# Designed miniproteins, single chains, continued (4), part 8

Each design is a single chain, and the fold is of that chain. pLDDT is the mean over its residues in the fold that is shown.

## One batch from the design tools (miniprotein)

Design m12249
Fold by ESMFold2-Fast:
Structure m12249 (fold): chain A 73 residues (1-73)
Amino acid sequence: MSPLEKAEEALKRAEEARKKYEELKKNAPDDATGLAAAALAAIGDGLEAALLAEKAGDKELAAKAMEVAGGKY
């Protein structure tokens, strides 16, 4: 798998974690553990995706990944 493909997979995981966070925030806002786990996954996978995208030279993908990692959680 290329570095760019790894970055795209990490970004997909980060976006899925952010979506899970938003769903939990709406449906189970008192699930502090679930919200924290989803937020940490979105931040971590987003940072990994940004690092991999920067190494691959894809500045646009890196910016998208950083938007997910730096989101309001």
Scores: mean pLDDT 83

Design m12250
Fold by ESMFold2-Fast:
Structure m12250 (fold): chain A 81 residues (1-81)
Amino acid sequence: DEELKEDEELLKKLLDPETIEEVERLTKEIERLVKEGKPEEEILELGIKRLELMAEAAKEVDPEAAELLEEAIKKGKEKLK
């Protein structure tokens, strides 16, 4: 097992590290699509997926933040229509 260090690893203990890694991957993909001038629809779809992962993680630590993220997801999906 990985040894938890108080100074560096405490935040990982409070958050799902797999979710954090996937959020980071989606952020990089969004940045790449923006730099390549891809359609707003493709960028928005990845943004929504990123928000969905953040909302799931927030449910464990801050349910109110999760609700705000879910509202942002709904607004994003409306823009795709």
Scores: mean pLDDT 68

Design m12251
Fold by ESMFold2-Fast:
Structure m12251 (fold): chain A 84 residues (1-84)
Amino acid sequence: MKEKAIEELKRLLMEEFGLSEEEAQDIVNEVIEKKLSPVEILARAIQRAHPEVSFTAAALIAIGEELEGSPVFRKVKEIVEILK
């Protein structure tokens, strides 16, 4: 089941943020190695999708997604719970 969660996260990053397969794989590797929170995952995805945005700004946007309970945040949170 963890393998499916990893593939689902990679697909979500590519579909929702327009990341390349290599960019999505890099974030997935960080999630596995560093046990990233949903907010940390979104911050990384936002920064890669929008290189003009600083990491601090991307992190603040990700916190906003968490506070609003956005569909993307909810999906990432569900995947992270499976990976724990």
Scores: mean pLDDT 83

Design m12252
Fold by ESMFold2-Fast:
Structure m12252 (fold): chain A 105 residues (1-105)
Amino acid sequence: DPKRELSKKLLLEAQYYTFAYLLMEEGNLSPEQAIEEGLAFFEERHGLSPEEREEVRKLLEKGVNSSKEELIEYIEELIEKAKELGLPQETIDALENMKELIKNL
C-alpha cells in the first residue's frame, strides 16, 4: 500500500527530528551523543542499511542543529504533506502529537 509506506516515511522523519532534539534538550546529551544514541536506537528498532543509516544520521543532525521553532516548522511541513497526500487521520494525529511535544518543551 503506497499510502501506508508514505505514512511510515513521514512518521519516521518526524521521529528522527523529535528524538534527537529530546535527547539533547531533556537528556542533556551533546549533539554528537544525541546523534549516536539516536542512530543506535533506530538501528536496533528498525534495522538500517548503510545507505539508510547515512540518511537517518542527516535527519538526526538536522534535529540537533535546529531551533524549537524550526523543528515545529519541519513537522508542520510533514503534516501539510500528509494532508495533501490524503494519508490516514492517525498519521496526521501522530505528527500533530509530535509537534505538541516539541512545543511543550
Scores: mean pLDDT 84

Design m12253
Fold by ESMFold2-Fast:
Structure m12253 (fold): chain A 75 residues (1-75)
Amino acid sequence: SNLEKAKELLKEAAESKDLEEANKLISEAMRLAQTLSPEEQKELAEYARELAEKSKDEAISINLKILSKELEELA
């Protein structure tokens, strides 16, 4: 499922020690998100927000919060 692949990419981004790698994973997740239904996009947005709150890296947390907002607007 593209939803499950996008969730895995976001999880890897949140656990990454490299901001550039995290940003690439977030961009790939956003590309997959465009193929999702509005309900799945909302689910992915909520997942991104939860990962952002658990992230130890402030920059990665901020980027995940931005993605979450963009996914809510896309849905």
Scores: mean pLDDT 85

Design m12254
Fold by ESMFold2-Fast:
Structure m12254 (fold): chain A 77 residues (1-77)
Amino acid sequence: MSPEERERIREEGIKAGVDEAVRAARAGESLEVAVNRGANAVRKVLEEAGLSDEEIHEVVAEAAPLMAEAARRARAE
């Protein structure tokens, strides 16, 4: 996998996680549940792309504050 392909996959994973966290928050789920649903969406995208468990963990950790912020904003709007 090239660095460009890896970055594209990471961006797709993070986007999927943020979109799912926002969806869950708008559906009335708690912030914790919304972030967990987002993290599961990130993991699914990255696992299907063949990333290692270590890389998946790193991307989820990077995405977690973004998912939390997006979910919080979605609930406030």
Scores: mean pLDDT 85

Design m12255
Fold by ESMFold2-Fast:
Structure m12255 (fold): chain A 110 residues (1-110)
Amino acid sequence: MEEIIRELQKRFNLDPDTIRLVLNLSKDVELAEFLLSFMEENPDITLTLEALETVLELREKYKLSLEELREILEKAAEIAREKGRKYISEEDVIEAAKEVLGKRGLEFVP
C-alpha cells in the first residue's frame, strides 16, 4: 500500500490522503490511477464521495471500460457545471451514465 502511494505521488499532484482514499475505494491500482488523473485534470470541481462510490458501482454492474468511465465522468462534470455547482453529485453521475449507456446501446444494437 505505502509503496503504491509513493509511486502515485510522483505521478500526480495530489495529497497522500486523497490518493489513499481513492486506492481503498477502487481496490484496483489502474482504476485508482484513472480516478486520480480525472481529479487532477478537473481541479475546479470536486468529485464527492457519494459520486465516486456510484461510479465504482456502475463500473461493476455494467462492466464498463475505463474509456466509458471517462465519458461518464466528463459528462457528469459538464452537468454539474451547467447547474452552477462546484461538485459532482451522485445524481449527476447517474444522469451521465444513462445518457452514455443509452447512446452506446443504440450504436451497437440499433
Scores: mean pLDDT 75

Design m12256
Fold by ESMFold2-Fast:
Structure m12256 (fold): chain A 65 residues (1-65)
Amino acid sequence: KLEELADEYARKAAATGSKRDLAMMLALSGAAGGMSLDNIRNVLRYHGFSDEDIDEALELVEKIL
C-alpha cells in the first residue's frame, strides 16, 4: 500500500535526516493521492531535491504501481 510505505519512509527520514528518504516519502504520498509521475517530479524539483534523488524516488513508485 502506497500510504503505508510513505509512512515508513517518513519515519526513516525523521530518523536519518536523509533527503533521499524524504523524497521517497513525498513521491509515494503523491502517487497515493493520484499525482502523475511528471507532477511528482515537478513538486520534488520545486522543493530542491537533486535529480538523482528524484529519479530514485520515481523508480520506486513505478516499481510499486
Scores: mean pLDDT 81

Design m12257
Fold by ESMFold2-Fast:
Structure m12257 (fold): chain A 70 residues (1-70)
Amino acid sequence: TTATVSLGVKEDVDSVTVKAYRDGVLVAETTVPVKDGIATVTLTLPPGTYVVEAYDSNGKLLSRVTATAT
């Protein structure tokens, strides 16, 4: 199944590293561009609820959302 996630980024960065966690375990990681302060990613994941985090190139957490794959 898939989850499409939009992450708001207040910082002026060209791209972010997106990490998806389930019960504290990293299950997916990708780098996506930031467009107009939004990073949009489509993740192929088993069904469930995930914590999706966006990081800059220095490992600073910029945004965190909860996403559900159905």
Scores: mean pLDDT 80

Design m12258
Fold by ESMFold2-Fast:
Structure m12258 (fold): chain A 85 residues (1-85)
Amino acid sequence: LSQVEQDVGVIVKDASDALMNNPTLSSKERATITQVVNVALDGVEQGKSRDEIVEEMNKVLEEQGQKNISIVEVDGRSRLRVDRP
């Protein structure tokens, strides 16, 4: 696996963990997280860079108006964070 595929895999895991373990997520928040994951996976399939994929994920979050969901950098890795609702 490429480094980009590994980094996106971490974001997919964060999203999966949130969807399974956070009962406070609204239906719109769940749909937005799913859309972010789909954009990230599509970016990997298209050979996009990490920066391009992060930009596209942030665009989805901005367009959906979800301020409690963010892509953050933790120890040099892009992570999906869900702030307390």
Scores: mean pLDDT 82

Design m12259
Fold by ESMFold2-Fast:
Structure m12259 (fold): chain A 79 residues (1-79)
Amino acid sequence: MLSAEEKEKLQAAIPLLMAGIPLSEVAKHYGLSEEAVKKLAEALGIDPNDDEDFLKKLSTLDEEDIAKALESIGVEVKL
């Protein structure tokens, strides 16, 4: 399970994710663990080992899709 610290980092990362910044760059900027990245990728319906699926999904996601994915892993979203 994600720690409270990881959830707080994901909450802070929401504006960058909504702006279409790649998850890899967001993870690097906030120091997200591999577990946090994996959980978010799974919540977005993306295979964390398939970079092509990740890029394809990012091009089709809107703010509501990202918010629902974050809420599904226990991150509170205020949008």
Scores: mean pLDDT 69

Design m12260
Fold by ESMFold2-Fast:
Structure m12260 (fold): chain A 71 residues (1-71)
Amino acid sequence: MSPKELAEAVKKATGASEEIARRGLRDAAEASGVPVPEDASAEEAAGALLSKTSPQNALAGAIAFTRARGG
């Protein structure tokens, strides 16, 4: 799974906007111990998350954090 595919999958699964999905992906990456810049895109945050975990765990975590943001 590419970073772009992960970001798009999160948006599709949650119905969240780009901004809410970006924040959820950043939250998931930071919870996994990966620092992500505040201005990072959804794809950059997805890439950071995928560097530390499997695609399945990345997707599940990103969806959970995105839903917590109201997405």
Scores: mean pLDDT 84

Design m12261
Fold by ESMFold2-Fast:
Structure m12261 (fold): chain A 93 residues (1-93)
Amino acid sequence: LEKLVQETEEAAAAGDLEKAEQYAKKALEEADKKIKEVVMSDPEEAKRLMLLALESQLAVTRARVEADPEDEELRQELADLEEGIARLRAALA
């Protein structure tokens, strides 16, 4: 999962939004599968897996905002993702 997040961030930084979206989808699928296995037994691990998936989505959304900074909907999605990630990080600290 961490490798998929890293590959998403690298693709997004390079401006390859299509590749970044593909890696982000794979990261979300891997995280979702693992979350379903642990959500009832280890909710803290489920939160960590969700955080990794959200970080990959954050990289893609940031790249989209950089490509179209006047898109208010994308800027709102970015803000919502950043707040969600901050809350999850606080819950895991």
Scores: mean pLDDT 78

Design m12262
Fold by ESMFold2-Fast:
Structure m12262 (fold): chain A 86 residues (1-86)
Amino acid sequence: MEELKEEAEKLIKELNELIKKLLSSEDEEERKKLIEELEELLERARELIRELKETGDEELLKVALELEIQIGMAGIVLGVEKLILS
């Protein structure tokens, strides 16, 4: 329980840091690398959300919802950045 919650908190922090770097980068090559890293992290986040939901624990379901909100926001940023680089 605590370990899985801590993993989710670390993942949220990593998502936020990558988004900040992506939005602040002006180099096309760097932005492409950050997009790839963000896509990989989003896939991992989706897998963790599934694990959190499978526990059936009320507290972990709340953590899963928070992570879903964060990846939803990250997905919007990713979509916009990919469109700009297309």
Scores: mean pLDDT 80

Design m12263
Fold by ESMFold2-Fast:
Structure m12263 (fold): chain A 71 residues (1-71)
Amino acid sequence: AAALREEANLHLVRAANALAEGDEATAAAHVERARELYAQAGLRAEVTLSTATAPRSGAELPVVSAEVRPA
């Protein structure tokens, strides 16, 4: 269980990095993999990909949010 959750967390980090580089397809693949790993651990993860405006530069930044709940 712990190993699956750690792997899922690593995929979310990779998804955020891919979005920051403008690679939406790679980001989507990592998000899907993370959701599958959470499900295998008996958890349900709601993962949202969105953009937020950076307060310093006004640039839009990709944001990855995950809520993990018992399935």
Scores: mean pLDDT 70

Design m12264
Fold by ESMFold2-Fast:
Structure m12264 (fold): chain A 60 residues (1-60)
Amino acid sequence: VTPKEVLEAAKMIVEDPVLRRLFSVSKEANAETDDNLQFKAAIIVNARGIEFLKELKEKL
């Protein structure tokens, strides 16, 4: 996973209300800011790739 892919995924999470809501559903929901959501997106994209987020969005 490239830094550009991580950044694109982070922006996609913050800008899409459906993806934002999915990533906010965590034990630390009270700490959900744009920066925190971007950090969570970065972790997931690093582990599973940016295509995972695109597929998830399309299946919703």
Scores: mean pLDDT 59

Design m12265
Fold by ESMFold2-Fast:
Structure m12265 (fold): chain A 94 residues (1-94)
Amino acid sequence: MESIKLAEKLVEEQLTEEQKELRKELEERREEAIKNKELEKLIEELEARIAALRAELDAAEAAGDAERARALTLRLYLYLREGLRLKKELEKLK
């Protein structure tokens, strides 16, 4: 397996039910954006959320909140992974 696929499998096995629902929501949004030709808009929205999550992660780390930092790191990873998939789908449509 490629390193990215191995990392995805490890993250998937450790996901909470809440994080699994987030992954499902991201997949559904991607499918809808592909059908409606709104991939660029979805990418912009996702990048804004990634920026907000990075700021929250920095604040949690500064406060020494290890549990919150861990949860935010996993959420950030899911959004970053989805951003890569969306960009790949956009290139495929060009």
Scores: mean pLDDT 74

Design m12266
Fold by ESMFold2-Fast:
Structure m12266 (fold): chain A 75 residues (1-75)
Amino acid sequence: MSYPVGVRHIPEDADGEALAERAREVLAEYGLELPETAEQNIRNAVRPTGLVVAEAPDRETARRASERLEALGRE
C-alpha cells in the first residue's frame, strides 16, 4: 500500500524552478523521488488543488513529507 505525498497550496509568486529543486531535496530526505511529470507541473506553476508529487510506503512518511513540502511555498 502507498500513501500520496502532496502539496495543498503553491503560492502564485513562487519560483517554480527553485521550488521543484527544493521539493526533490525534501523527498530525497525520506527516500522518495520526484517524478518528472510532478517536477514539470511545479516548474510550470500548474496549480491544481492537492497536487500529488510522490507516493510514500507508509502514512507517517507521507504526512511528514507533505508538511515539509507545504512549508516550501511560504519561504
Scores: mean pLDDT 69

Design m12267
Fold by ESMFold2-Fast:
Structure m12267 (fold): chain A 64 residues (1-64)
Amino acid sequence: SHMEAKANVLALLDSGADGRGVGAAVGAAYREGALTPEQAREVADHARAKGNEEAARRVERAIA
């Protein structure tokens, strides 16, 4: 589900995954229709708030 996909990506980010890994996970979920653009932006905002600018940038590029 969209909520489950978002929760899984947020858990990955919170566990200390790097920006490349987070970006790839969001990109895959978005392309499969499991994650909406709005949910991907929420993930990018969360990453940026935690100081992970690379993850935020990669997520934004993955849905562009």
Scores: mean pLDDT 82

Design m12268
Fold by ESMFold2-Fast:
Structure m12268 (fold): chain A 81 residues (1-81)
Amino acid sequence: SIQLPSLEELAAKLAEWAALGEEFREKVRADAAAARALAAASTDPREAEIYALAAELGDALAAGDAERAARLLRELLAKAE
């Protein structure tokens, strides 16, 4: 059985995640920038496309765009094998 957290535990976790929200967004933005650089530097069109999609996914996650993030994730999974 899945045990649900208490209201106190949920409140504590939400406060913890809220405090880390900007750090998470900064991390995914940095990862997106790194992936974009790898896409530009790649000589393999498939690798370049995968890195470009990873960069767009990071940007979508940083923006909180769940629909765009889901579409990009599906495209990545289709290309990555």
Scores: mean pLDDT 71

Design m12269
Fold by ESMFold2-Fast:
Structure m12269 (fold): chain A 94 residues (1-94)
Amino acid sequence: LSEEQRLDLVKAMAVLALAVSVTALKNEGDEEGAARVQEVLDRLAERLEKAKSLEEVVEAIEEAREEAERLGASPEVLEMIELALEAARKELEE
C-alpha cells in the first residue's frame, strides 16, 4: 500500500469505529446517545477529510475523544475511540 492508501485506510477505520457505535446505540433504543456520537463522528469525518498526514489523523481522533467525553459519551464509546487512536499511533511509528 502507498502512504496515501495507508492514510485513507486509517481514516476509514476511525470513521467505521464510531459508525458502529452509533448503530449499536440506535439498536438499543438510545436515540439521544446515538445523536451525541453522530455529532462527534460528523466532526471527526470533517477533520479527517482535511488531514494530510498521520500526525493530523492522530490529532483529529484525539480531539474527537475529548469532544465525546465532554458530551457524556459512554465508557464503551470512549474505549472504541481509544482503540482507533492506538491503531493510528502504531501506523505513525512505522
Scores: mean pLDDT 79

Design m12270
Fold by ESMFold2-Fast:
Structure m12270 (fold): chain A 75 residues (1-75)
Amino acid sequence: MKDFILDFSLAHVRKTRPDLSDEEMETIEKVLRVLLEDPTASIEEIAKKVGVSKETVRRAFRILVEAGLLDRDPS
């Protein structure tokens, strides 16, 4: 179930943002996996789990909002 939702979501992001590299898509996938497991996770918690900066997580979150998968950026 989770794999299907993730795959569908990533395909939608790619259609919305075809300019993204495969590496950027991998980061978005990791962020989305954390959010699917814990939708209340903070930017700091996601950054720790994914192993990226808080800024990278915030950028990925904006891309997900732009794709209509999230309602707004985390505060």
Scores: mean pLDDT 76

Design m12271
Fold by ESMFold2-Fast:
Structure m12271 (fold): chain A 87 residues (1-87)
Amino acid sequence: ASAEERYRAVLEEARARAAARLPADSPGFRLLTDFLDALDEQGPAALDALLAELSRGMHGLPEEEAAVVEAIVQGLYVRLQEIEAAA
């Protein structure tokens, strides 16, 4: 698969984890899906700026939702770094 196809697959995996672990009406789910939508639209070059924005938004989340968002984003970050290293 191309790097772009692998990138889209990693974003889709993160979306699936969000849907499985966060209530659909939760602020954590909305914050994470907005982040993933922005990454999908802007591409991997925007990752660092979008992570900084996400971190600011996480200060307003319940602790349990913030922990889930952090875990999903950490997994996403590792997978994206693997794609860049393989390219």
Scores: mean pLDDT 84

Design m12272
Fold by ESMFold2-Fast:
Structure m12272 (fold): chain A 88 residues (1-88)
Amino acid sequence: MSAAELAERLLELGERAAAQAPPEVAERILRLAREAAEALLAGDWATALRHAAELFNLVLGTPAVPEEVKQELGDLLAEIGAAADAAA
């Protein structure tokens, strides 16, 4: 998957998670997804991975977010990690 495809998927999953989260958590989810996507597009894999991991941990701790979204975000985080390792 390209950095652009990873960024698009991250923003889509962030929006889906935010739609099910309380407003204050939703704001943080959208911010982290955007910051991680911006880092991916800039080729800053370390920053992208940190923000994506923080997003995943936040979503895991949010009971209102569906299990499917949590699983898809976990899979995407693994793909970002693999891409970061390949770039190093």
Scores: mean pLDDT 85

Design m12273
Fold by ESMFold2-Fast:
Structure m12273 (fold): chain A 73 residues (1-73)
Amino acid sequence: MQKAVDAVLEGIEEALRLKEEGRLDEARKLLEKYKEEYKKTGDGVKRARADGIEAGLRMSIEERRAVIEFLRK
C-alpha cells in the first residue's frame, strides 16, 4: 500500500512542477506513458502514479497541500 500512496504523491508533485515550469505537454505525455505501462504490465504502482499526475494537473495548490497532509499523516 505505501508504494502506491508514494506513487500518487510523486505523480502529483511531478505534474505540479511541470505546470509551474510551463511544461504541460510533458506532464500529459508522462500521464499517457504510465497509463500505457499499466495496461501492458498490470503494475498498480504505475496506475497510482498516473492517477497522481492526472490529479496534480487538475489541483490547486491548496488542494495539493490537503492531499499531501492526509496521505503523509
Scores: mean pLDDT 73

Design m12274
Fold by ESMFold2-Fast:
Structure m12274 (fold): chain A 55 residues (1-55)
Amino acid sequence: SDQRLAELRAKMDARVAEVEADPSRSPQQKAVYRGAADGMLRMLEWVERRARLKE
């Protein structure tokens, strides 16, 4: 649902912000996490779009 996608996006954005602000994480770790979050969001968008198409 749109609500579920929005909720997960908000949680992912909050987590990315936490990781970016974490001084114990390397720039590489932060970049990997950003990439993973982006990939997951695109997958969630795909799932929601498929649900709307009513297969």
Scores: mean pLDDT 75

Design m12275
Fold by ESMFold2-Fast:
Structure m12275 (fold): chain A 77 residues (1-77)
Amino acid sequence: MMSETALEARKYIENNDIAAVVGLLLREIADVEESKDPAEAEAHMQDAKEIYEILKEYGLISEEEYERLVKELEKLL
């Protein structure tokens, strides 16, 4: 099942609040970089990946952009 963060991202997109979705994504990425616990960093990375997948599902990013963004995100671990 999707994380609570991913469900929140869907809600923001459905309300046309793209700025809120971007803010949510940037928070998850920052949490990956700032986490001292590898398990916590991995959890935030999965949440960020789910947000990217939702952005792709709604047509806000392409499949190519999705693959590039996920690879860049994974370099943070």
Scores: mean pLDDT 80

Design m12276
Fold by ESMFold2-Fast:
Structure m12276 (fold): chain A 88 residues (1-88)
Amino acid sequence: EEEKKAKEIGELAKKLGVSDESVKQIYNISLETLKKVKELKKAGDTAGLRETISKSSLQIANILQKEGIEPEDIGRIIDKFVQLVKEL
């Protein structure tokens, strides 16, 4: 399930012309975030959840910005990432 969600974010970046290397980085960040969020939810750590989502969103946004992706498209990818994380 986490792998499927992470792949969906990577595919969105790929459709915008992001490099294969950056797509892999976004996939890995997304996958690790989804795994960590699942553990934090089990622990009831609401503050840790918010911090983890915020940091990962910033990392993904920074990669997309370096790839020259427009701010509006970065926002769409981050919104989808946050949505998929909240659905866990």
Scores: mean pLDDT 86

Design m12277
Fold by ESMFold2-Fast:
Structure m12277 (fold): chain A 100 residues (1-100)
Amino acid sequence: SAEQKEEALRLLEELVEKMRKASEEEQIELVREFLEEVKERVEAGELSLDVAVELALRLKEELYKLYKEGHISKETLEEMLKLIEETLKEIIEIYRKKKE
């Protein structure tokens, strides 16, 4: 659990660095790929719901920083925030189904 959380945080750091170097079109896909990886790790039982929520909150903080620094547009930020919300809803549903 702790090692899996550390690995997921490293993936988030790698995502942020890739986004700084990427085009606007590539930035949305990078976030989508990261969120899919988090979801797959939750489905596999490798990440807990609380860790997935923490990763989503940290990603939102990093996206706001990138926006303030001029690395992403407001429209791109809003699209990414929507993707985060949609993925969290899917992760919560996965957890509900595993409990029943």
Scores: mean pLDDT 83

Design m12278
Fold by ESMFold2-Fast:
Structure m12278 (fold): chain A 99 residues (1-99)
Amino acid sequence: MEVEVEGEATGDKERLEFYKRQAEELAKYIVEKGGLEASTASGVTYKDNSTVVEEHNGRKLTLSLKVEPGKAEVKLEEEFYDENGNKNSYSVTAVAKEV
């Protein structure tokens, strides 16, 4: 399996690396399972090409999934203000393909 991960952040580098790992693992999981038929604890169901947006206390998290046979693309975006009042933004894209 081949995986490509790209990401950019304004803010915390460790948080960016965490999101890169999460997106990579999710993309690999989707390819290995032949798709995603899962509901989250919040009751969100993922199917094929889907986008989920969650907003809470000034934080906006967007997860976008594109699923094809032998390929998955996961895009994760987050925006919030940190404890110092600085704007933090994160954008990560992971693509997994069967070899």
Scores: mean pLDDT 74

Design m12279
Fold by ESMFold2-Fast:
Structure m12279 (fold): chain A 72 residues (1-72)
Amino acid sequence: SDEELFKEIAELLYELANAKDEAELERVLQRLRELYESSDKEVFLKLLNEALKQIPLSAAKRERLEKFLAEL
């Protein structure tokens, strides 16, 4: 469901926000990629944008996420 997908995306963004090093960041982004590939892409991107409004990311983590999204 969209609600369950939103919760999974939000949890991963929270983990991204709290990632302490590059290895943790890469693990979170890999899980986010797997979730994207197993989901409806349009729904995923809409829910990701909604979650990003609620979960603050540092400038560095925001840039890394935007680079990741550009490679999808």
Scores: mean pLDDT 85

Design m12280
Fold by ESMFold2-Fast:
Structure m12280 (fold): chain A 62 residues (1-62)
Amino acid sequence: SIATISRTLRRHDADFLDPRGIAALRGRQDDNTTLADQIATGLRARGYPDATIRAVTDAILA
């Protein structure tokens, strides 16, 4: 849900990501795994730790 995504992003200080934007992309894609992978790539590029990447991708796939 958007609330889970928003909470996860705030907990991990990923302020550059808009939880509403992520929720809108989820609603437009048939496969949330592709969206999760794209977001994971962006987080890695910005130097976020693997724990943060896992938490955010799990929230998107939930």
Scores: mean pLDDT 71

Design m12281
Fold by ESMFold2-Fast:
Structure m12281 (fold): chain A 91 residues (1-91)
Amino acid sequence: SEEEFKKRFDYVADALLEQIKDPEIRAVVEKLRELLKNESKEVQLDFLKALKYIVNGEKEKAIEVLNELRKKVTSPEAQEAIDKLIELLKK
């Protein structure tokens, strides 16, 4: 169900966000999460996958997933947030 997916998504996203120590990265991730809330389940799962790589310090893998995510999102604001997140992860 949509309600069940939303609850599981929020639980995992909240847990991953708490592990992001860089406040600038966390702020962009929180903004991106809000912008993606009405996107497909596939897009939302790709977002969680990118967060897992960020939390694990796997920046290269996070950037790969974020570049793929950018192609799937419909919102220009979401694309801009993804671009900013990629830039922050590179440095």
Scores: mean pLDDT 87

Design m12282
Fold by ESMFold2-Fast:
Structure m12282 (fold): chain A 66 residues (1-66)
Amino acid sequence: MPKTTSVGISDDSSQGQAAVDQAQSNVDSGVDTGTIIGGSSSDSQNQQQAISNLNNINQQQLNNNS
């Protein structure tokens, strides 16, 4: 736990899970993306694209760990 929280150095799987969790939380909430951005299509599309890619990686990591 100290190695991941100490510096920006982290395992790709850990970063992928964190990134997916963050992006999913933002888009799923809608309030963060829609309210803060003001309904920007570009930002929303970017978030969805990132989630799709990261979710794919996260799923692979889950299979690798499980």
Scores: mean pLDDT 49

Design m12283
Fold by ESMFold2-Fast:
Structure m12283 (fold): chain A 94 residues (1-94)
Amino acid sequence: MVERAREILRTIIRMELAGRLGDWDALEEEARRLVELGVPEEVVRRVLEAVRETPPVRTLDDATLEARAEELIAAIPEMEDEEVIEAVEEILKG
């Protein structure tokens, strides 16, 4: 029932990871996925700008950043439906 909201949350985590790694191609790909998931283009633009404003974390290795992102993504199926919906609504509202 909340599969779309869970996928939106996963996509946002992947966007953050891409931004921290400085992988702008991956960031654009995940932003396109948000549009495909039905997130309004204005909201996607806002998320993309917020990610771009935060510089890549060069003090952590890529493996550590990837492991942290995977940990967050793995937690999403364990989240209550209400938690996922509230998290997505908060992001979409600004």
Scores: mean pLDDT 76

